Designed miniproteins, single chains, continued (3). Designs and how they scored, part 44

Each design is a single chain, and the fold is of that chain. pLDDT is the mean over its residues in the fold that is shown.

## One batch from the design tools (miniprotein)

Design m9503
Fold by ESMFold2-Fast:
Structure m9503 (fold): chain A 57 residues (1-57)
Amino acid sequence: DRAFLDAAKRIAMEAVEAGIESLSTREIARAVAKELGVPEATALRRATELGLRAVVL
């Protein structure tokens, strides 16, 4: 969970720094899935469980 959360926060912060004003939980989950080598469905479930939408923006 920590590695997933760290990757998600980093991806979200990089998007904000790049001028992206909003990221959906699905977009974050897809990026994390690619980075960690897990299925997108697994990443999306993990993202919702960890409340990533509440900690990104």
Scores: mean pLDDT 69

Design m9504
Fold by ESMFold2-Fast:
Structure m9504 (fold): chain A 87 residues (1-87)
Amino acid sequence: MEEAVDALVEELGIPREVAERVMELYRRALEAAAEGRYAEARELIREAHRLLIEAARAAGASEEVLEQLRAAEEYDLARVAALEAAA
């Protein structure tokens, strides 16, 4: 988790507190998905990406970077949907 937090701070220039909050939401989403709570996992992923995109925009991220973050959100949500369909 430290490595992921450090990457968000270094790559996007976002505050460490925000990066830690984003990673905490991802961890909770993984726990929810592991317990079969797919709707909660999707809500947690959306909240994590919302905070990440807002912080990146405030830090001056380019529109290209913001589009990449939106694509990552769609990818994460599709993975949870695939897990639910396989259950």
Scores: mean pLDDT 83

Design m9505
Fold by ESMFold2-Fast:
Structure m9505 (fold): chain A 100 residues (1-100)
Amino acid sequence: MSREEQLELLEELKERLKEILEETVSDPEKLAEAKRWLENALKAIKEEMERNPDMSNEQFKELVRTHFLTFIQELKERGIISEEAAERMKEEIEEAVEKM
């Protein structure tokens, strides 16, 4: 997979997770906080990709899974998202990673 394809799939996954947050988080302040955590997770992934330009596809998949699963766990611990929203986002991450 090319770097451009990796970045495109990463942006697509971000938009899908954002849609789930907008559908499931009714509190506008919690939604804004969740979106900041999502952007921070995406930034961390992109920074690691820039640091390791020769990253294998398997390393990229693990990086994406690790950062987005950490993001979900942080939102759950902060009471921002429900268990149902967390499971829906985890399913979306695993489906996206399988396509990478």
Scores: mean pLDDT 85

Design m9506
Fold by ESMFold2-Fast:
Structure m9506 (fold): chain A 74 residues (1-74)
Amino acid sequence: MSAKEVASAADKAIREANRAGKLSARDALEIMTEIGRLYQAGASAEEILEKFEELLRRRASEEVAEEMVKKVRE
């Protein structure tokens, strides 16, 4: 996947998790902001994905983090 594809998939997964009540609006905004910053800085797809996983582990349950990461890796 390209960095753009990973960033777009992450944004979609975050919005879906927030809508489902699995992630707060504040945590969703903070994760989206950090991912967007990395993408603008020219980070690779793998770097964006690793940061996304790290932020989810801090902000969501392990089960929710695993579900969201799986959606992005598709």
Scores: mean pLDDT 81

Design m9507
Fold by ESMFold2-Fast:
Structure m9507 (fold): chain A 85 residues (1-85)
Amino acid sequence: KLTAEQAGELLSKITEFQRLFGFNPEDKEGILKAIEEVSRLAEEAGLPDMVQLAEEAKRHVENGDKKGAIKSVQRLLSALRAALA
C-alpha cells in the first residue's frame, strides 16, 4: 500500500520533471536528475511499472524526443493515480 508521503514525493518529482522540461527541454542534465529521482522513489515504493516508465522517459529525453517526453509525464501521473486506487 502506497503511503501518502511516498505519493507526495513521487508527485513532487514528476511535477519537477514536467516544469523543467516545460521551461527548457534542452537542459537534459536537470531533467534527467528529476527522472532518476522518480525512478528511485518508485523502486523504494515497490512500483516496478513506474520504474520502467521512468527509464522510458529518460530515453526520450536523451534522444531529444519531445513528444515522447511529454507522453512520459502523462503516463507517470496515470501510473501514480493507479497506485493510489
Scores: mean pLDDT 84

Design m9508
Fold by ESMFold2-Fast:
Structure m9508 (fold): chain A 94 residues (1-94)
Amino acid sequence: GFSVSSRQEAYDALLQFFKRALPDLSDEEIELAVKSAMETMERLKADFIKALENLDELLYGGGLRALRQQGYSASELGEVLGETLANNLGLSSS
């Protein structure tokens, strides 16, 4: 489970990130990428707040742009970002 407030903060931050990193995507494609990233992070039990602290356009934006040029869909780009953020945080030690 995740709080509604933290979920909204994650959504807004990811939306701004994708708009900056992938300006050629439509608003609909950006929303799909954000939803895909959030769903991926939830499946991997990532801490959304810690994931947002690692949301770096210089670190991740170039990689996502390269994948887009290779034909990755908006949802696939979201999955890649969500998985990358979750893996870089490590599984939260209890």
Scores: mean pLDDT 73

Design m9509
Fold by ESMFold2-Fast:
Structure m9509 (fold): chain A 65 residues (1-65)
Amino acid sequence: SLEELLEELRKALENGDLGKAPQIAYRIAKEYYNEETRKEIEELVEKSKDPLVANAVRLAIELGR
């Protein structure tokens, strides 16, 4: 579900998981993309302390559209 994917994305971003975070974001963008979901992901990304993982997630969202 979207809720499960968002929770996994939050955990991956907290852990700085460069492999997992972009893959989850790509799936959300491909399967559940809308403006509300985009805002949820952006809020999670803004809380990330790792700019590299944050940027990879943003690129994955763009590719998943």
Scores: mean pLDDT 82

Design m9510
Fold by ESMFold2-Fast:
Structure m9510 (fold): chain A 79 residues (1-79)
Amino acid sequence: MEEERRKRLEQARKRVIETAKKEFTTDSQLQAAKEELERIDKTRKNAEKNPNVTDESKESLDFQKEILKAAIEAYEKKK
């Protein structure tokens, strides 16, 4: 895999976290993020079983999951 691609994904992660910090103002948004994590987890589980899903798609799901977890943690620390 390319280093440039990994750096790009890290930049996207930082921007999503910053946006989430600004947008996460209610517990309802926290619940929505947790529900999205559950859906991504299910999708990633299916991706592991599906030979038609590329490693790139699986990696994207991993980053989305990581971003959501980071956003949730940032909201809790935001106080």
Scores: mean pLDDT 73

Design m9511
Fold by ESMFold2-Fast:
Structure m9511 (fold): chain A 102 residues (1-102)
Amino acid sequence: SLEQLQKWLEEAQKRLEEMKPEGEKYIDATKEEVDELGAQADAASAQANELRYQAEILKKDPSKKEMAEKYQAQADAVEAEHNALRKKRRYYSIALKLKEEK
């Protein structure tokens, strides 16, 4: 219904303002930008999982504790990047939907 669509638009606009990255203005988002952010987030997730897997293997050998800690730290850093990319993609996705709904 039109009332349900209007409510969705109002809620989406509120979410967009709440999710706006510091220093960013309202974004005229494109599908390409949303898709690119998604691909970057997926790549970061895969990299973090591989680094975490290597850390777990290295943890089984006490002589490799320092190396395991290094891989774990790298996994944590890449996971933080993944989380930032996911938040940015969500913001762009909401902006794109608002644009498409007119």
Scores: mean pLDDT 75

Design m9512
Fold by ESMFold2-Fast:
Structure m9512 (fold): chain A 97 residues (1-97)
Amino acid sequence: MEEEELELARLAGYSFAYLAYEAGHLELAEKLVEAAERNDVEEFLRVSREFVATLEAPPPETEELRELREAQRNSDVERIREIYERRRERLEEGLAK
C-alpha cells in the first residue's frame, strides 16, 4: 500500500538523521527528523545538503550500515525495515536528552 511506502520512506529519513546524530550534529539531526515526520522532501534535502557539507570525508561504514547496504542489494524489505526501526529508536532516545 502507498501508506507502507511512505512509512518506509520516513524510516529511511530517520536512519539518515541518525548519521547526523552519530556525527555530533544534534541540531541537524532534529531538523531532519522534523522534515521526515512532515514528509517535507524539500526541507529534508536542504538539511541533508547542510549535513553533507560538514563532512570532511564520507562517514565510516559501520557494521549496521554494511548490513543495511546488503539488505538493499538483496531487496530484503523486511530486513531494511528492521534496521531502520532500530536506528530510529536509538535516535529518539538520544534526542530525548
Scores: mean pLDDT 77

Design m9513
Fold by ESMFold2-Fast:
Formats: structure tokens, sequence, C-alpha cells
Structure m9513 (fold): chain A 77 residues (1-77)
């Protein structure tokens, strides 16, 4: 299973939220983009679906590894 497929399955099962992936990205040094996107969502300029798309794109581009996804699941508990 690819890291992207793993992330999608965990989101669909409710074990992981897009926000949990965003927190993991912040810890790995990719937080600036997510902080900006969250600010735009709060002001009504971006939807929650855009946040999910952006979080999954970090997985797809290799910015978040399979190990990072598993760490996000553990920390969400």
Amino acid sequence: MSPLELAKKLIESGELSPLDLMKQAIKKGHGNVFIMMRSLIQRGFLSESVLEYSALNLVETGKLTKEDILEAVEESK
C-alpha cells in the first residue's frame, strides 16, 4: 500500500483527520503553508476539502512519509 493510499484509508476510517496530518507536517518543518491555509479557512476563503487536498498532497509529494503518517495516528490518540 502506498503512503497516499494509507492516509486516505485512515481518514475514511476516522482514525486520522486532515488536521492530524497538518500537525505532523508542522513538526517536520512544512508548517508555514498549512498555517497560512488554516488562516484562509477561518476567514472563509478556503474550504475544509482544500485543507484535506493539501494535506494529502504532502503525502503524495513525499513530504510526509509512511512513518510520519503512522506517528500522526499515534499522536491523535
Scores: mean pLDDT 73

Design m9514
Fold by ESMFold2-Fast:
Structure m9514 (fold): chain A 82 residues (1-82)
Amino acid sequence: AEKLIEEAKKLIEEAKKLKKEGEKLGIPDAVDMAEKAIKYAEEAIKLVEESTSPESLLEAEIKLGMARLLIAIAKFLMKKLG
């Protein structure tokens, strides 16, 4: 649980940096992907804080996977369009 929350917080900080960079470069799709990544990572933290059941941990891991994918897409968009 603690490692998941730590990872989620790192993803939120990375996504916040990507959002700022995307805004500066004028790439709205990268900003949108970064905002969605923040939301999924925050939802993962909330799930784990409310319950440490195996089901809640699995759902949180899936949400972190979505956040990681969205961060990768945002980085790809900035590399191709910036």
Scores: mean pLDDT 84

Design m9515
Fold by ESMFold2-Fast:
Structure m9515 (fold): chain A 64 residues (1-64)
Amino acid sequence: TVQQQLVQAAQQLGVTVDSSATVGEIIAAIHQAVIQQYGFDDMDAQSQRRRQILADNGITVNVE
């Protein structure tokens, strides 16, 4: 469930991930895509953007 939602989020960012990838690997791929799209030097902004992307796809980092 969460893994499939993360895969879809990564695909929306134009990133292909292996279907066997772990949740952590998919989150890392999403984070990397956010860095590439929004900038690589503003760590706080990147954290918030990653959280927003996950939330937009039905996942929030504050709901474990």
Scores: mean pLDDT 67

Design m9516
Fold by ESMFold2-Fast:
Structure m9516 (fold): chain A 109 residues (1-109)
Amino acid sequence: TTVTLPTLEFTFDSPGPANYTGTASAEVKVKGGETITARAPVIVTAKHDALAQATAGMNGNGTTGTSPVKRIAGDGGRVELTVSVTFKAPEEDGIVKVGVTVQVRVEPL
């Protein structure tokens, strides 16, 4: 069975023009402490409300996705980082734990 989690959205105020890189890592554990290796794409999209976005996806058995570096040349406003995680779960497990770690590297212009 394939499970898609609700999209995780993080927003923060941009201090000004910068290069943004988002990295997301996901770990999935089933009830009883077994770890499911996510053969899931981790898609990270970083964007400014009024400007261009940075997007990256990873296909395969990785649990980590990193966005390309994107220069956002505008001032102020809000930066959105979107993370999506999909994984396969065993049929008998009714409870899974999902941990997601998100980091954003900001390099002012």
Scores: mean pLDDT 56

Design m9517
Fold by ESMFold2-Fast:
Structure m9517 (fold): chain A 92 residues (1-92)
Amino acid sequence: SLIDQALSLMEQIIELVRKHAPELTPELEALLAEFRALPDSDLAGKAGLLERMLVLAASRLPDLSPEAQAELRRLLAQGGEVLAQLRAQAAA
């Protein structure tokens, strides 16, 4: 499902950030916990939490190695696509 895709991406972002910017990990984990706690009917709320995680993760791009930057940029691009789909589905 789209929600399962978002969860998988959020977990992958947390793993990458834990390795390179561990100080952000508690905030990202809190966003993931809130995402899981929201009912599947609250797509707008889930989309907002995903957006917040993408913004926080993107803020650390300059601090990463070129390899880690490439990996995070790929996850952020996928996250943007999932975010757009969650918002479209919430508006329907």
Scores: mean pLDDT 84

Design m9518
Fold by ESMFold2-Fast:
Structure m9518 (fold): chain A 94 residues (1-94)
Amino acid sequence: MDKVIEEVVEEIRKVADLYYAGKYEEANELLEKYGVPKLTKDKEEAMRRMLLALARKLKERGLEEAAEIAERIAEIRSREELEALEQEVLEALA
């Protein structure tokens, strides 16, 4: 199970690296197989679409709980909501 999660996360990480390097075509080619819309220059919307691709891949592999978490993160619409989730995760580690 862990190897499947690692593989999916690494693939999405490559998409993010390509996106931040300005290689939108290459990033979109990797995401096309997950049926999500093409990435935009809006970084927040692009991150949301990458997380939706991650969630769909995890669900296909039977990792429904991890997919639900990724879908919740994808619903975040503002930087403040993302920072609030980060704070909640950090507090859970204390």
Scores: mean pLDDT 66

Design m9519
Fold by ESMFold2-Fast:
Structure m9519 (fold): chain A 85 residues (1-85)
Amino acid sequence: MVLTLTLEAETEEKAQEAASMLEARMRQLGLDARVEVKGTTAVVRIEGISESQLDALEATLQELKARGIIKSYRVEREDEAPALP
């Protein structure tokens, strides 16, 4: 399953900060992910994420929002063929 996280910040600087903090958290969780920042929006694409890893990332997203680094975030799960047959 592929997961896409979209983060919206008030400034490009805050978007870069949020992206850097998420990249560090993903490395800590052992996730290999692609992070792309465009203006005030950061997009993170993650493959092979578990529910516990997603919960940890959502906790980080809530912290970023509480600190005013991001305004909002969106989590999208892509419907791909299941890894288990």
Scores: mean pLDDT 77

Design m9520
Fold by ESMFold2-Fast:
Structure m9520 (fold): chain A 60 residues (1-60)
Amino acid sequence: NELDLQYLQHLLSGASHKSIASVLGISENTVSKRRAKIEADGGLEVFAKRVAEKVRQQRV
């Protein structure tokens, strides 16, 4: 969940998959699979809305 926020922030800044993987301490393959899943689920807009909703719900 915290990783989802960091991932979204780096994507919006135009960071490469390699850079995101390094910062988050995960493999590039994991980043690529996550990106593919996001695209399959409706793209970055849907992912961003989902992350924002979870952040909103975290503090009531």
Scores: mean pLDDT 71

Design m9521
Fold by ESMFold2-Fast:
Structure m9521 (fold): chain A 95 residues (1-95)
Amino acid sequence: SPLTEAIRRAIEEVRRARTLEEARRAILDVGAVITNARIRMLLGEPLSPEEIELLRELAEALRAYLAANPDLPEWLRRDIEALIRDIEALIEEAE
């Protein structure tokens, strides 16, 4: 699905981010993934098991990014932590 492709791309962008600009772009793409997943659920279209597994992998990639980059600006750290919480909430709702 387009969402499956978007999640995989977001995971790769997070894992490859080396600069603050690359991290900012990756975070915007993660936000778009979360928005698209929420819209689908609001329309009564369930997330597939593959999409749920990829969302878990995305949250793990974001946590790994935070652990690897302790000197991130506070605003970016807060944004990433908020995205992790939003992804976890989506996974719980998709039960």
Scores: mean pLDDT 88

Design m9522
Fold by ESMFold2-Fast:
Structure m9522 (fold): chain A 98 residues (1-98)
Amino acid sequence: MLERDIVAGLLYISAALTENEEQKELLRRMADIVRRSTQSVRASADDLARLDALRAGTKNPAVKAALGAVRTAMEQGLLSEEERRELLRLAEELRALS
């Protein structure tokens, strides 16, 4: 089983457990990006720290789980530079809705 499939699966599960329709859509978009990724670029320490701050700032368990999955994808280098920037932007939008 590929690590990308596990991370994408966790994001889809988080979407299924979320009651807010906007959060469901964001989580599904994040899962699709991870699943479709064909390149590997390691995230910077600053990107990982930003995700950790977003996770600490939310009390929604589905959002915490989703941000944890995104952090894992970035830490493992499962994303291109463009996909990494897009996921970070979506993570910020998801946090704003939490």
Scores: mean pLDDT 76

Design m9523
Fold by ESMFold2-Fast:
Structure m9523 (fold): chain A 82 residues (1-82)
Amino acid sequence: SLKEELQKTIKEVEDALKEKNVQCLEPADQDLIQHYQTAIDKVQNVEEVKILKKYIISLIDQKDYCSAKEILKLLKKKLEQL
């Protein structure tokens, strides 16, 4: 289900960020955050969540932890709406 895939994605992103033990010292790119907000708002199926997860994990791999943390908050808000 969409809810289960979102819950799984949230957990995997949280676990990845905990492993890095990061403190956000740089502000997140607000244009990037707005792009992800729009993408998350439009999510309607499991396949779209999987694509979104791939891009968020890519941000963590690139060490953009602050953007990933802000996007995680957006995913949690989406989950509350389901």
Scores: mean pLDDT 82

Design m9524
Fold by ESMFold2-Fast:
Structure m9524 (fold): chain A 55 residues (1-55)
Amino acid sequence: GKAREELRRRLEEGLAARDAATAAIAGNSLQAMEDGVSGEEALRAYDRGLAQAGR
C-alpha cells in the first residue's frame, strides 16, 4: 500500500545518505506493519521517531 511504499522509499533514502538513524526508524515501522500495525499508525510512529531523533 501507499504507506509501505513511502516507508520503503524513506529507508532507501536513509541508506543512500548513510543516515543510519532514519533507515532504522523506517525499517522498524515496516516491521510493525508486518506484525499487523496499520499503515497510518506505522507512518505516525515513523514521524515520532524522526522527531525524537532530531531533538
Scores: mean pLDDT 78

Design m9525
Fold by ESMFold2-Fast:
Structure m9525 (fold): chain A 115 residues (1-115)
Amino acid sequence: MKLTQEQINLLFKAFDTDKDGTIDSNHLTHTLARALKSKDLNAVQQLIKEADIDKDGTINLPEFETLIKLMTDPSNPLTKALDVDGDGTINKDDLEHLISHISNLTDEEKQELLK
């Protein structure tokens, strides 16, 4: 599934709970692992570490865009560990499950993410 720039911005806003323009890498790792029903916390952590280009322990918007690209790349062996069915991609049901764990979005913003 290809996310639009607007969908990526909404997801980033949802994870940016303190509205400082960054997401804590440890918080993001645990939230994504739970939302994607991943049993491989290490695979989630490695993907986030690869997206954290400046290695400051936080994810800004450009790094978050990189993370989404890595998570949707079927050639990356780490993405296969995130799939409930092992197909190497994030589908609409996975995205709905992710959104269900996010309390910072309105119902209208959640509908925009599922387009």
Scores: mean pLDDT 66

Design m9526
Fold by ESMFold2-Fast:
Structure m9526 (fold): chain A 63 residues (1-63)
Amino acid sequence: MLSEEELERVVEGMVAQAEALIDQGDLEGARQVIAELEELAKTLPEELKKRVLERVAELRARL
């Protein structure tokens, strides 16, 4: 299992990718990354899961 610091880096990288895809108008690509974040969130500790789902909701609001 990844360390909490490594998991946070992975999450931030995926969020940044989804934001870049939204900014480029690639909404389908953004939806794919958001779906991957939701699946990742299912495997995370509760505190990280909550933060990831909040970021997912913010990204979805921009779609």
Scores: mean pLDDT 81

Design m9527
Fold by ESMFold2-Fast:
Structure m9527 (fold): chain A 81 residues (1-81)
Amino acid sequence: MNREKTIEEVDEVVKNIEENLEKTGEIKTYVGDLEKKENYLKTLNAKEAQIQYLEGLADGARLVDPELAEWLEEKIKEIKE
């Protein structure tokens, strides 16, 4: 499996969540998208790549989707442990 492709797919999931927030004022696919994102993370070869990607996403999500940012922070902690 291609690491860059997996990261891109996870990024697209995050963007979809953000777009739904902007359009409807709520997250329609939040739970489903988070589950899909967790499955993508399992396919990444390097923990360092996972951590760097998630840190970037968490920082970007902090002002738009604080629940997603919190979830990402928890996943980063789990990966490091």
Scores: mean pLDDT 61

Design m9528
Fold by ESMFold2-Fast:
Structure m9528 (fold): chain A 72 residues (1-72)
Amino acid sequence: EELEIHRRVRELFEELGLTPEQVNEVMAAVAEAGIDRETLVEILEEIKRTHPDLSPEEAVQRIIERIKELAA
């Protein structure tokens, strides 16, 4: 279960075109906000679905914004 979620997170990061530095920025926000990987998968899938033409930089910004909203 957790291994499959971990793999899905990696696949979504690759599909969004994130660099290792951008992945680290997102994962730092996840750790700070205390959200689980299942919630992260939902955020990544929503952003990919609703904004398929975003640059990697724009995707990172949107992901971090959404993480902060859910942490509040």
Scores: mean pLDDT 80

Design m9529
Fold by ESMFold2-Fast:
Structure m9529 (fold): chain A 81 residues (1-81)
Amino acid sequence: SGLFAPLSEEQKELLQKALEAAKKGDLEKAEEYVVEAESLNPVGDIGVSMALLSIAVGRSLGDEKGAMELAAKALEKALKE
């Protein structure tokens, strides 16, 4: 259900790695994994797009902790749904 295709097993694994990286403060690795997951389904989940945006904004503003928290929440929501 919904307007988006369900996440594949490969996408879920990548998003789980991204979530772990984000929780550890490694925004570069978190972004890398989210980009890889999105490349498999670019019209997928809104949570993936919000995670990418949170990481990008945090990096540009120097607010790594804020970006990490927002990215982790978005990724957790995407993985739940």
Scores: mean pLDDT 68

Design m9530
Fold by ESMFold2-Fast:
Structure m9530 (fold): chain A 91 residues (1-91)
Amino acid sequence: MAQEEAREALERAKELGPKAIAALKRELVNGEVTEEDLKTIVEFAEALEKAYRLDPSLLEERGIEEETVEFAVELGKKAKERLKEKKEAEA
């Protein structure tokens, strides 16, 4: 069961990867990110972290290093903080 959850989390991260990268590129090039962009980055980071926590060997076998997961988690934390601030400002 945990192994299947890890696989599902990794597949979710793969589905979100291109959108998360596009969101990060918009931030770097234009300095602008939408609430939807921030949500995508958070979901991507959480999916990748979940997969690594449940089955780190699955990610290592696919060439995803611990450093990559740590970097994604850090990006997710920053995006989550910005998303919270954006929602509170619009409420």
Scores: mean pLDDT 78

Design m9531
Fold by ESMFold2-Fast:
Structure m9531 (fold): chain A 86 residues (1-86)
Amino acid sequence: SFFDLFKAEELLRYGIQKAKELGLDDIASLFEKALNALKERTVEGFQKAIEYLKEGIRKAEELGHKELADIFKQALDYVEKALEKI
């Protein structure tokens, strides 16, 4: 739904801010890439966003940033819910 996409984008903007405040530029870049892919409003854009979100989860978990990993996971859940209703 549009609401699920709105929630995903809100979470990604929060993740960008938080990652930048922590000096985690690589993590911030993954949030920004996912957000830009969602803004394309295309099936290909949604698929790219999902790939960036999954990479973000893996990288955040590897580096021990559980809170950032949880933000990626929540955003991924909302993107997948949005896709199921299209």
Scores: mean pLDDT 86

Design m9532
Fold by ESMFold2-Fast:
Structure m9532 (fold): chain A 74 residues (1-74)
Amino acid sequence: SIEDQANKLLEEAEKIMREILADPSATDEQLQEAMRLGSELGKYASLALDTGDKSALEEAKRKLEELKKLRDSL
C-alpha cells in the first residue's frame, strides 16, 4: 500500500540521516543539503500518507535516492 511504502521511506530516510549526521567527514554544505532533502522527503511522505497521492510518494522516493547519493559521497 501507499501507507506501507511511505512508512518504509521515512524509516530508511531516518537511518540515512543518522549516518550522514554522524559522519565526521561531512561538510557544513553536505549537512545543510541532507537537512533540506530530509525535510522535503518528510513533507512528500506525509502528503502521501494523508491523501494517498502517488505523485507525492514518487517525489519522496526521488528525495530518498538523492539522500543515498549524498551519503555514498561521504
Scores: mean pLDDT 86

Design m9533
Fold by ESMFold2-Fast:
Structure m9533 (fold): chain A 96 residues (1-96)
Amino acid sequence: DKEKLEKEIMKQIIELGVQKSLAAMELALIGLEVQRELGLPVDPTATAADTLALLRALGRDDTVARVRELEQRIQQLNQQIDQLNDYLKQGKAPPP
C-alpha cells in the first residue's frame, strides 16, 4: 500500500526532526551557559562559531568536543531527512 509507505517515511522524517531539535537545543543551551559564566549578556541568536570561539579562549576542550559532536549530529540528521524527502518525492522505498 503506497499510502502506508508514505506514512511510514513521514513518521521517520518527524522522528529525525525531533532528534535534530533536541541536538540544536543542547547546542543553544551550551552557548547560553558559556555567555552566563563569562558575565556576558545572554544572546539566544549567538552562532555555534561564536560559542566555539568563547570555549576555545577559556581552554574548555571537552565542551568544544561536545559542540563539534552536536554540529556533526545535526548535519547527519539533515542528510537523513533530505534523503527520506527525496524518496517521498519519488514515491520509492528507501534502501535498507
Scores: mean pLDDT 82

Design m9534
Fold by ESMFold2-Fast:
Structure m9534 (fold): chain A 107 residues (1-107)
Amino acid sequence: MAEEARRALEEAARAAADAGATGLAAIFRGLAEAMEEAARIEDLDEAAEVLTRAAREALRAAGLEEHEPAAVSLVEELRDRAIAEGRPLVEVVRRWAEEVTAQLRAG
């Protein structure tokens, strides 16, 4: 699961970069780097915190700190989706990355 989620996020990062969505590309790359760590964490809130920190760090490294609040809200939505669906956070993140990649390539 973690390797599949990481690959989906890396593909999403490329699609976002190709579309000129630099902030979204940075978020996807940060999440990809943190996927293995997040997948080892049993507590959903702790796993979400790791993803939030990784996304924020990637945005700061890219000089896009202004987008940090959006990254926090995004991870919160993914966490809430995982709870609502009764699915692992890593699987929800993988599906979300695939959905966004399809949207970016479609228009």
Scores: mean pLDDT 86

Design m9535
Fold by ESMFold2-Fast:
Structure m9535 (fold): chain A 94 residues (1-94)
Amino acid sequence: MAQIPELKTAEEVRFWADLLLHEIEKHSTDPEVIAKAREVRERLLELAERDPERAMELANEMLRKYAQAAKANTEEALREMVEEMLERLREAEE
């Protein structure tokens, strides 16, 4: 497996959340996918403020999923990735 840089600080998580939304807006024309990506960013930023360790764990999991979806380079892969990220963030409230 190629070495993917690990996010190690809450600041890096916030930076990556902004970058992820920008990349999704750049590559997706589906307003539903873009709306879900915005919700992922908002929830991840809130989690980073409240629980930075959990935010880093989830962000690193999401970074790995993003790398896989980017290689597939399909609208379906982006949609599935964003939906899985939202589900994982909602589970973090349990």
Scores: mean pLDDT 76

Design m9536
Fold by ESMFold2-Fast:
Structure m9536 (fold): chain A 91 residues (1-91)
Amino acid sequence: VDELIARAEAIAVAAARAGAATPEQVAEHDALMARIGAEAQELAAQGRYAEVARIQARLAEASLRAAEADPRATEEEIARARAMLEAARAA
């Protein structure tokens, strides 16, 4: 799942830096997030909640990286992404 998250992060960061996502980037990102969600759900079904928490923390980190890369992001948006990462790491 790390490869899927890394690819999703790369797309989100590239789109953030460009100030807009292309339809192709949106479609690929949505497909990657669906696959990550399916893997997290499978791990949860197996009772592997620590691994689900690691996936959530990694996704929150990716979201923060994308927010920080966006020159149009507000301080409030970056603060929210950081709070979400802290919450995910505390879980």
Scores: mean pLDDT 80

